# Designed miniproteins, single chains, continued (5), part 74

Each design is a single chain, and the fold is of that chain. pLDDT is the mean over its residues in the fold that is shown.

## One batch from the design tools (miniprotein)

Design m18728
Fold by ESMFold2-Fast:
Structure m18728 (fold): chain A 69 residues (1-69)
Amino acid sequence: MSAAEAASAAGRAAAEGDGEAARRYLEQMKNSGMSPGGVRAAGGEAARAAARAGHEEIKELAWQTMQEA
């Protein structure tokens, strides 16, 4: 899976409320050679998707991924 595919999958999982899938795809994104800026941008999109859907725990997970980049 490419970094872009993992980022897209993380955003979808975040919107759906699937915290386990969101965590897995965020980790795949970090491990696929994406730049720190790319990880922050993708993590921010996942956090926004979770926030719009009301999934506060997943929002915090995505935000934490941004901080670790």
Scores: mean pLDDT 79

Design m18729
Fold by ESMFold2-Fast:
Structure m18729 (fold): chain A 61 residues (1-61)
Amino acid sequence: MRVVGPEEARIILDVVTDKKDVPRAVAMAILGSAGLVTLDEALAPLTPEQRAEVLKRIEEL
C-alpha cells in the first residue's frame, strides 16, 4: 500500500488548485497528509478527471 510522499502531495495540490479555487485549509491539509495517508485515500475526494491527471503525473516521476 503506497503512502503519499511530498512529490505526490504537490501534484495533487497543483491539480486541485489549477481547476478551481480551493480553500487554503484544504490545500494545507493535502500537503500535511504527505506520508500519513495512502494514495487511494488522498485521491478519494477528487473528481475522476483530477484523479486521472494526478496518476498520469505520478507515472512521470
Scores: mean pLDDT 66

Design m18730
Fold by ESMFold2-Fast:
Structure m18730 (fold): chain A 83 residues (1-83)
Amino acid sequence: DEEERRKEFEELKERAEEVLREAERLIKQVMDLDPSAKEAEELVKLAREYLEKAETLELAKNALNSAMQALGLAKDMLKRIKE
């Protein structure tokens, strides 16, 4: 079903952008406090590249996966700083 696949693609792109914005926000808060922020920043750049080039479901999924990894790292860094 082409319509169903198109909806899945658009939803993945929207979700990737949402996760990416949250990751960028958290990284900005921790980048001066934790040198590991550089790794999360690289994952954000990778996710953004996938999102910009996202012409396929696979690229959209890769964008979401990289964005989620960046968000996870940023949350872990923030948790360490607050403890």
Scores: mean pLDDT 78

Design m18731
Fold by ESMFold2-Fast:
Structure m18731 (fold): chain A 64 residues (1-64)
Amino acid sequence: GSDEESAEAARRLLERGESRETAAKAAAALNMDRLGYSLDEIAEALGISRGTVSRLLRRAREAL
């Protein structure tokens, strides 16, 4: 399922020395993006800016 890719991204970010919080937010953002949520909806759900969501999604995809 879609959850495996998000979990793998989080694991790789942790292996790179990212914080557990950053890895968890990146995984959540990636999962929500795959479910069809907009960047603005993900930003509201995670309590961060749209720009931060975009950066987290980029880092998660680069880690895969």
Scores: mean pLDDT 81

Design m18732
Fold by ESMFold2-Fast:
Structure m18732 (fold): chain A 58 residues (1-58)
Amino acid sequence: SHMEIVEEILRKAKEAIDAGDSKKAGEIIHEALKQGLISEEEAEEIDRELVRYAVENL
């Protein structure tokens, strides 16, 4: 489902954050948006969630 795609992108981006690679996390979102896998609104929501997630590791 489309929701499973969004969750998978978020999971991969969080894995990049866990690895200390915030740039890769941003690239994962950007590539998904470019490929048409997610909408601009979904990309913004994923980015907001990643910022919140990353703050826990600051």
Scores: mean pLDDT 81

Design m18733
Fold by ESMFold2-Fast:
Structure m18733 (fold): chain A 72 residues (1-72)
Amino acid sequence: MEEEKKKKVRELVLRAVGAAIAAIGAILDGDEEEARREIERLLEIARELEKLGANEAAEEVRNLARLLEENL
């Protein structure tokens, strides 16, 4: 059970990194709509991490989403 939770947390963290990179790319390209869409994905991933008890990782992902939104 714990090993399976750890695997899901790792997968979610990797998805968050991908979404963050995509959001940064969209911001640099001036694609505000795509950037907002990727930021929304980060917030969804943070909620899933929180449901798995990965509260620290969830908070880091939420903080990243906020930082990206401030740079739109």
Scores: mean pLDDT 85

Design m18734
Fold by ESMFold2-Fast:
Structure m18734 (fold): chain A 56 residues (1-56)
Amino acid sequence: MKQELLELAEEYRRKAEEYRELARQEEDPLVADFYEGMAALLEGMAAWFEKKALEL
């Protein structure tokens, strides 16, 4: 459903921002890299949900 996909996109974008902030504050480069990876994955999923919602 279009509304649910838009809500998922917003939720995943918020989580991506949280992971980016964690990465910026993290001093361990391996952990920071993990957080950056999670943020990128979540942004990709958010973009996919938004694209699918707009196609409906």
Scores: mean pLDDT 82

Design m18735
Fold by ESMFold2-Fast:
Structure m18735 (fold): chain A 85 residues (1-85)
Amino acid sequence: KVRELRRATKALLNTLILYAKREGKEDIYQKAQEALDRLEKATPEELPQVAEDIINLAKEIRKELSPREQKAIDMLIEQVKKALE
């Protein structure tokens, strides 16, 4: 269960990092890298909060994405939410 949550959250975060690199969005890249560091250091008890923070970051970035990319991010967000259950 903890492993599924880490995996799903890392997949979402890696997608945001790749988007930021592709589009040259330094602010998003820095926030995503900070979130990745937090995710890698998170204990099982900290992981739900870190995952929620990353979902919130994804929701803010979603506003700048194409409809196709928004759909991909929405699917990844739902995977993280399902893993939180």
Scores: mean pLDDT 82

Design m18736
Fold by ESMFold2-Fast:
Structure m18736 (fold): chain A 103 residues (1-103)
Amino acid sequence: SAAARQRILELLRELQRLLEKAREAVRAGDVAAADELLAEALLLTQEIAALAEAEGDEELLRIVEEISDLLTRAVLSTDPAERLRLLEEAQRRIEEAIALLES
């Protein structure tokens, strides 16, 4: 539905904001803040995935699953440089998902 697509777009933009904050926390060496923001981001990806599945949007679901994998790998990494690379890749995937929904 149009309402579901609008909700997914809102959640993707919120996810984008959380990842920007997470990247700032990683750059600052604030491990506790980064871990908290990444946990919130993973909960948002689960909500977005559930909505994408309910809408039957297989392409969006694939992108969201890729985002979830990247964020999970970022959570498990103890290397700040690797965490930043994974978060930057996740941000690109979010931009791809937003562009898909806005086209």
Scores: mean pLDDT 89

Design m18737
Fold by ESMFold2-Fast:
Structure m18737 (fold): chain A 68 residues (1-68)
Amino acid sequence: SPSDELIARMEAVGARLAADPRDESTRAEGLELLVEAARRRGEWSPEERARVDAVSQRLTDLLLAGEA
């Protein structure tokens, strides 16, 4: 589904951030995915939204861990 595809993309970026938290290109991609996830919230069922929110929170935590 489109929500599963977004989650997979966010998980892939999260894995790259876990390996290299300060990679500027990966961080920019992560931020763009968070913006896409927020923009697309209205498209999701409550169950899909909960799954997207969980992955978004993990990605946010990884981005914050990479801060100077």
Scores: mean pLDDT 85

Design m18738
Fold by ESMFold2-Fast:
Structure m18738 (fold): chain A 105 residues (1-105)
Amino acid sequence: SVADLSLAAMEALAAKDWAAALRHLREILAAVRANPDDRGLVETALALVEAALQSAIENKAPEEYREELARLADELIALVRERYPDDAELQERVARLEELRRQLL
């Protein structure tokens, strides 16, 4: 379930298990790609990617992980801009992701 994936992703980030975090984030992004009009799922993905970006910056995560995380962030940003252009709340969250994405690399 999305809740189980969200919990697993957060646990992996807390443990600094970058490989597990990336796997769980990819699973969440796959769910978003399958259900891009599910706003609640998109909101959950934005929150998880934001937490992952913050964690990677704070903990100076490996470059390879940061590069892959940047690609996932860029994909999610593009999806929200395309599918939810008039959703002010989601656009504000995307602006925060873009700022963190700039700090990551």
Scores: mean pLDDT 90

Design m18739
Fold by ESMFold2-Fast:
Structure m18739 (fold): chain A 59 residues (1-59)
Amino acid sequence: LSSLEQAILDALAGGPRSARELAEALSVSQSTVSRHLRRLEAAGLVRRNADGRYELAAP
């Protein structure tokens, strides 16, 4: 995982977050976070919940 992808996973360990909330927390653009979230979702590490927020997928 890249350093940013690891930071996203660490942030999500605290609970579900939107791409905007992750962008603000990590001081990066929302488009950058969304790109990495798509990769993490494809890898099965992250999923979208019913509220449209991202959360950790069960291992």
Scores: mean pLDDT 81

Design m18740
Fold by ESMFold2-Fast:
Structure m18740 (fold): chain A 60 residues (1-60)
Amino acid sequence: SMEAEKAYQEGLELYKQGKYEEAAKKFQESIRIDPNSKVAEEARKNLAKALRLIGRVPEP
């Protein structure tokens, strides 16, 4: 769906900015909107990557 695609693209933009927690939330939103789509499949892969990176980012 267009809404799931939009959430996924917003997640990718946040991921590029190093905002991994916010990116993870957007990937989860994309999955929730259309869980059986190809977009959701890609969102699940990128969600896993973002979640792994949350524990690696030092606090400023």
Scores: mean pLDDT 82

Design m18741
Fold by ESMFold2-Fast:
Structure m18741 (fold): chain A 85 residues (1-85)
Amino acid sequence: MDKEKLDLEVEAAVYLIQGIVNLLAGKRYLEKGDYEEAIESFEKAIESFRKAIDYARQANDPSGVKAAEGGLKEAEELLKEAREK
């Protein structure tokens, strides 16, 4: 295993997890009517998922790219919803 490839795979996983955590936090805030906090959480999720996609692409991990793209799409849709409230 190449050390550089492992580092890219680890970075992709870390940002994917950060994206998921912020996405779940945003959903919780949105459910409670805390729209400003929901917006901030979804914006953080979007940033994290974009970084996860970039690192997963560099690591040649198509499954990681697909997972992060799914999270990105959901975060973008929920951000739009929160901003319309």
Scores: mean pLDDT 88

Design m18742
Fold by ESMFold2-Fast:
Structure m18742 (fold): chain A 66 residues (1-66)
Amino acid sequence: MRYRVELVGSVERNIGIVLRLIGDPNVEVERLSETTYEVTLTGSEEEAQAILEELRADPAVRVTPL
């Protein structure tokens, strides 16, 4: 599944989120802008759900299905 991830936090917090996503072998990340990324979840449904839940719980992150 593909998602648009928009980062609305501080620069420091946003960098942490990007590094978490890039470091995940079950996540493919394409940079669209400084604060907007396209994320493809390639792991299991359970792994994908855990990542989505983590991202949606963060007030600095906006996640939109593509």
Scores: mean pLDDT 82

Design m18743
Fold by ESMFold2-Fast:
Structure m18743 (fold): chain A 85 residues (1-85)
Amino acid sequence: MMIEKKKVGGELILTYEVGGEDPQEAAEQVEREAEKYGASINGSVIGNTGYKEVREGPVSDGLKKVIEKEQALGNLATVTVTFPA
């Protein structure tokens, strides 16, 4: 689910949390979906290893559905996606 939405310097930043097991698989699914919509992905939070930012790309229903699907499957990751103005 989306846990934060904010605008900074004309960019829209969305933070998503996806569900509770296999965070690597969750991150990879979000990355694959974001690439289909032109998003640039430089990383995600994987377990307790820290935070990487995911940047660029349009917010899409497809990306949102992938995040919801991974959350429902119990995979755990936090993904931050930044959209240019």
Scores: mean pLDDT 46

Design m18744
Fold by ESMFold2-Fast:
Structure m18744 (fold): chain A 84 residues (1-84)
Amino acid sequence: MSKEEFDAEVERALAEIAIAVAKNLIQQGKYQEAVDFLEKLLPRIPEELRPEALEVMAQAYEKLGDTEKARRYRRESEEIRRRL
């Protein structure tokens, strides 16, 4: 495994952990904390995991009453899934 391949696998693993942490925050009712956490990490989330991250953000925004942001992130998630 090259350093480049290793770094890519680490980024993927960290993104999976980040998504799991955000889902746990939502289960605890910590919706604002979940979106703040994922928004900071979103630029570093691989394209293959980005749809799941955006769906988690959409769920959190829906719980916060921000239906416009929830709809926007859910739409973006679906668009990326259609390209994968």
Scores: mean pLDDT 81

Design m18745
Fold by ESMFold2-Fast:
Structure m18745 (fold): chain A 59 residues (1-59)
Amino acid sequence: GPQLARAVKDYEGKRPEELSLKKGELVEVLLEIGKHYAVVKSLKTGKVGIVPKEVLEII
């Protein structure tokens, strides 16, 4: 099944390729980029973007 994660804090995207998240928001992890970033899909909005892994808790 899909790899799920939850935002542990609010995150505001700083670049167009980044996704903004609210604390508690559920995402699907599509791809991990090195040690620090992941491409995720918001389950709330359906939007895809890059977020720091530090704001995610894997479920």
Scores: mean pLDDT 87

Design m18746
Fold by ESMFold2-Fast:
Structure m18746 (fold): chain A 60 residues (1-60)
Amino acid sequence: SITLKVKFDSEEAAKEAAKVVKENYPEVKVEVKGNEVILTSDGSITLAIGAALDAIGAGL
């Protein structure tokens, strides 16, 4: 499994980012902890990176 953590300036930004990832990457497990979004993919680095980039874009 591959786990990426993306840190945002606020909990609101993290929640927004998590929603975008859930909509576009249903295979990726998404967890929100305060201002962090935790993305877990089972073996696919491409899906993990794609989800992280979408999360960053949504949180801006």
Scores: mean pLDDT 79

Design m18747
Fold by ESMFold2-Fast:
Structure m18747 (fold): chain A 83 residues (1-83)
Amino acid sequence: ADAAAIRAAGEAGAKTAEAAGEPELAELTREAAARAAELVAAGKMSFGAAVAGVALRIVAEGLERGKEEEANAAALAFLKTAA
């Protein structure tokens, strides 16, 4: 359930990034969520730590790319879906 919730939240964040014209950010969002979901499913990471880590990764990637507004929107969509 927790792993599936992280993947679904990652898809919501990625679709938000795609709608903003940022397909690379969308792909990285899906990859970050998939990796976090794997760690949660393996018992190596808590759900809360995984959610925080994915959101921080999305924001950090946006800052590196000069796409902070688009990344913040994607991270917010991810967080709302994960809750």
Scores: mean pLDDT 87

Design m18748
Fold by ESMFold2-Fast:
Structure m18748 (fold): chain A 60 residues (1-60)
Amino acid sequence: SSSAEHAEMMELLAEFVRELREAGVSDEEIERIENELRKTAFASAEELRARLEELKQQVL
């Protein structure tokens, strides 16, 4: 993917983690979720965004 798309994906992950932390999710649980996301080879920022929205609905 382009450098701009990679930057967008990193920002989406950072925003997601911030929202989980603000909602009171533990550091241990956040790290577990981040590790699972890092194992997934997302094809685009849009695919990542859709997955993050699903996870928010389950966790938040």
Scores: mean pLDDT 78

Design m18750
Fold by ESMFold2-Fast:
Structure m18750 (fold): chain A 80 residues (1-80)
Amino acid sequence: MEEAKKLIEEGEKYLEEGKLEEALKKYEEALKIAEEIGDKKLIAEAYLGLARVYLLQGKGEKAKEYGEKAEKIYKEIGVE
């Protein structure tokens, strides 16, 4: 739990700095760990982070895909 959450926080910091490739790597690492431990909230947060990075990179198709994956999980756990 702590490792995936820390990686999401690091991804957010890189995103704020405009370091999109570094942010992407942190969210991908967080997603892998969140999937391994089965934490749906962390999986959704990682997908949302990936969607934001892809949107800023101009990769609208990937941004939409990951955003929809995050939305699906948020609906399952009762979060918007």
Scores: mean pLDDT 83

Design m18751
Fold by ESMFold2-Fast:
Structure m18751 (fold): chain A 74 residues (1-74)
Amino acid sequence: MSEEELETEITASMGLMAASVLKKIAEKEGNKELVEEAERKAEEIRRAMEENDLEKVEELLKEILEKMKKLEAE
């Protein structure tokens, strides 16, 4: 495994964990649209990881974290 591949896998793992947390929050709030969004982002992270696209994985992780931050502010 290259250093870039390892970094992509680690970042993707963090993104998948964040998506899982977002989904659980959305389920507790009854927000079906947010559940679907979390599931879509998790799928996109898996695809980006398979393509070794670190930039895309980082972008998706950032989007999930920003969404969670907005939910905490509500």
Scores: mean pLDDT 81

Design m18752
Fold by ESMFold2-Fast:
Structure m18752 (fold): chain A 89 residues (1-89)
Amino acid sequence: MKDAEKAIEYAKKGDIEKAADYLTRAVLQLSLENARKAVEEAARLAGVDFDPSRLKTRETAAIAVGILARKLSPEDLVKLGEFIVELLK
């Protein structure tokens, strides 16, 4: 929870690298199913086609979110962070 909230804070400041790092940490706290949902949302925001069912571990999903997050605008990073906060509830 705190990692996803910090990601939103850094995204609002335009610090893409720190936002992406905190989103990666937040995804590691999710179940594999919810981690796949986070990758699907990140890919949607980045405008890339990606099959999240190919991700077999939370660690691989977290890496995928980190890579995709670095392609996002600050506004889309906030949206991704808010999506991950909802998955952690």
Scores: mean pLDDT 85

Design m18753
Fold by ESMFold2-Fast:
Structure m18753 (fold): chain A 85 residues (1-85)
Amino acid sequence: SNAELEKSIEDLEKGIEQVEKLIEQVTNPKDREIARELLEKAKKYLEEFKKDPSNTKALQKAVSYLTAAALVAIGGILEEEIRKR
């Protein structure tokens, strides 16, 4: 349904906003750059999905790149916190 589609898009957009906030906490410039590039790919594929909701590969790529961006950001934050000890 249109409501379920809109909900899926909203959930992904909220996920993108949350990962953007995580990236702001990444102090290592290389990890921050990698996470930003992955997040930009997630945004690109989400926009492709919005233009053609039948393009399930675009949705899968958006989720995959968003997950990868989140993992790089979280990893960078954790590594920096360990280095402070």
Scores: mean pLDDT 87

Design m18754
Fold by ESMFold2-Fast:
Order: structure tokens, then sequence, then C-alpha cells
Structure m18754 (fold): chain A 73 residues (1-73)
């Protein structure tokens, strides 16, 4: 399961990074967005294992925050 979580996180990070660089985002913004996405994927995976809806909502919030950071760049 850790490997699956890592694969999902890396794919999401890669897509977001490509988009952010095309928009001229700074490396600082990209790094912060990566951190948020990895945390979101981890919490999403935990929510799927435990059925905790609060964790699932928190994961969505973190992903949205990462998207906003990239959009503001």
Amino acid sequence: MEKEEEELAERAVRELEEHARSLGASEETIEEARRLIREAVRKRAEAERTGDEALAREALRLAAEAAELVRRA
C-alpha cells in the first residue's frame, strides 16, 4: 500500500509540476505544492483504509490548497 500511495503521489506531483512550470511558478511554490499533494494522497489512502470521512475531506482541502498555490503563481 505504501508503494501505491507513493505512485499516486508522484503522478499527481508530476502533473502539477509540469503545469506550474508552464505558468512560470517559482521553485518555492512548486516545492510547497508537492508537499501538500503528498500529504493529501497519504490522508486519502488512510481515509480509504479506515472509512474516515473527515480525513477524506482534509485530503481534498490539501489538494485544493496546492492547486490554489499554483494558480496564484
Scores: mean pLDDT 76

Design m18755
Fold by ESMFold2-Fast:
Structure m18755 (fold): chain A 59 residues (1-59)
Amino acid sequence: MTPERLAAIRELAEKMKKMSKKEAIELLRKAVAEGKISEAEGETLAEDVIGATPAELRA
């Protein structure tokens, strides 16, 4: 994993802790759509930070 990718994941995790579950899911979807993180990285981050399933992230 590149240092830039790791930094992006850390920044997303910090932002997600400050917002609602719904807002955090929207933030992750946008990051995946923009190519800042992979779909798999987004799913892992959703589970680790907010306890969201992959199905919740995709809906």
Scores: mean pLDDT 76

Design m18757
Fold by ESMFold2-Fast:
Structure m18757 (fold): chain A 57 residues (1-57)
Amino acid sequence: GPATEQEAEELERRAVRAYLEGDVAALRRYLDKLVSLGAITEAQAEAAVAATEAEHG
């Protein structure tokens, strides 16, 4: 529904910021919430974390 879509959009914006800053812990928290909302898959979340870790550390 619209409320879930808006929450997913906010979490996505926060996840992108965490990715750019290399904040893996914050990124994992936002991605876990996106998975729980059905916005992304667990595989997509793990790929994003792996990419962040490879780029930042």
Scores: mean pLDDT 82

Design m18758
Fold by ESMFold2-Fast:
Structure m18758 (fold): chain A 66 residues (1-66)
Amino acid sequence: SSSEEKLVEEAEKLYDEAVEAIKQGKLDEAEDLMTRAVLLYNQAGKSEEGKKKYDELKKKILEVRE
């Protein structure tokens, strides 16, 4: 539905913002953005996609931590 498409678009935007936050070392901001993106993926019925995206970003955060 149109509403589900808008949720996915917003989730993808938040995911991209989380990637940029990680690149800038803003890890707390990135985690907040990741959480919000996952919730939108879940609302759109794409929980598995949201989980995969979350796991990818979590791995990236671990790679930049000392």
Scores: mean pLDDT 83

Design m18760
Fold by ESMFold2-Fast:
Structure m18760 (fold): chain A 67 residues (1-67)
Amino acid sequence: MEKILLVYGKDRELVRELAKELQKKYPEWKVVPLPGLTEEEALELAKKIEELTGLEVEVLDAEKAAK
């Protein structure tokens, strides 16, 4: 089952680095870096992708995940 993970955050370098790690760790997932996007923007995009594709979309704050 293919899932989409949207990684957002204001720190563009952290978003890119974490997205690369997650894509390598979970090769069956589509990991999409969203550098500079807010939580609201990422959630709105996730809803649109779910509506268009029917796939499950998860949203991750890179700064919270890097704790």
Scores: mean pLDDT 80

Design m18761
Fold by ESMFold2-Fast:
Structure m18761 (fold): chain A 73 residues (1-73)
Amino acid sequence: EEVAEALALIQIGIGNVTKDAYGAARLVIKLLEENDLSEETKLRILEAVYDTAKKHGDKEAIELVEKEIERIR
């Protein structure tokens, strides 16, 4: 779990630096799907991706993350 969470946070960081919020969101969602993470951990990671997408004004990334958060809740 910790390794998957760390990898997800690294992808968010890369997306922030490269301004590729959509790419970061897709990679993070795939990591969350492929790994056995708690719902609370998934939501925390998705909220971080959402903040990155919102910061870069990427509407497609925002919608993708919002849909995944709604699916988990």
Scores: mean pLDDT 76

Design m18762
Fold by ESMFold2-Fast:
Structure m18762 (fold): chain A 55 residues (1-55)
Amino acid sequence: TEAAVEAVENLVLRALLAGASLEEAKARGRDYARAHLSPEQAAAVEAVLDRVRYA
């Protein structure tokens, strides 16, 4: 799960650096997790992305 979370975090960061909005970057991360990771790994990624919500 650590490596999977790191891969998605890097994907989100790269999207932000390329000019994507935070919402778009998170959506790309979630799409990647759903497509390439196990349900358990995807749930861990979802929790991490949810913690990055603007208050």
Scores: mean pLDDT 74

Design m18763
Fold by ESMFold2-Fast:
Structure m18763 (fold): chain A 53 residues (1-53)
Amino acid sequence: MSREDLDREVEESMELIRQAVAKSTGIPESLEELKELGKQGNEEYKKTYEELS
C-alpha cells in the first residue's frame, strides 16, 4: 500500500520534472519523440522524392 503510494508519487514527480527539463532544454522527453520527428522528416523526404519523379 505505502509502496503503491510512494511509487505513484515518485513516478508523477519524475514525469513532471522530466517534462519541465525537456521543455526547458528544448529537447524531446525521450528518444521515441526524437525518432518520431526523424520519421516524420524521412516520410516527407520520401514523399518529395516521389513527387519529384
Scores: mean pLDDT 64

Design m18764
Fold by ESMFold2-Fast:
Structure m18764 (fold): chain A 87 residues (1-87)
Amino acid sequence: SRAEELARKIVEAIKKDTSVISLILQALRGGLSSRALAKELGVSESTARYIIRKLKDVPVEEIAQILVDALTGDEEEAVKRLSELLS
């Protein structure tokens, strides 16, 4: 699904550069533009806006935990959880 593809792109970006976690969290708080997030994730600005819209009302602590788990724990479970939020 598109949601799973986006979840995998987010996880891939984080695995390449862990600072992307803080950039995602900043974007969700309104502290980073969708354009800047799009560049970091390698997606279009419209896709970055879609990601922000889907995740903005999810507790930041839950999103942060999923992203950290993608690096330190079960990557496939993290992709699944993130995909559900993006659906």
Scores: mean pLDDT 85

Design m18765
Fold by ESMFold2-Fast:
Structure m18765 (fold): chain A 85 residues (1-85)
Amino acid sequence: SLPSPAELAKETAILALAVGRVAAENRGDYETADILREGLKRVAQASSPEEAARILEETADRLAGHDPEFAALVRKMAEKLREAA
């Protein structure tokens, strides 16, 4: 029993946000770490792929001023989740 494409995309996003948060904490970037921690919590609690994608888009918008390259990656993850839904 493999996860659905949408569930796999959501799990991939959760992993990426978790790794990004740890990397931010390790460099002392607590503002980025807090944005990623909240984004991860909200994505994990999302009731639908559409809600999870919206939360990823909001998280990317919040990251744009702190880490624009990672913000672009999070936005692409939202796009992939919408495609899989």
Scores: mean pLDDT 88

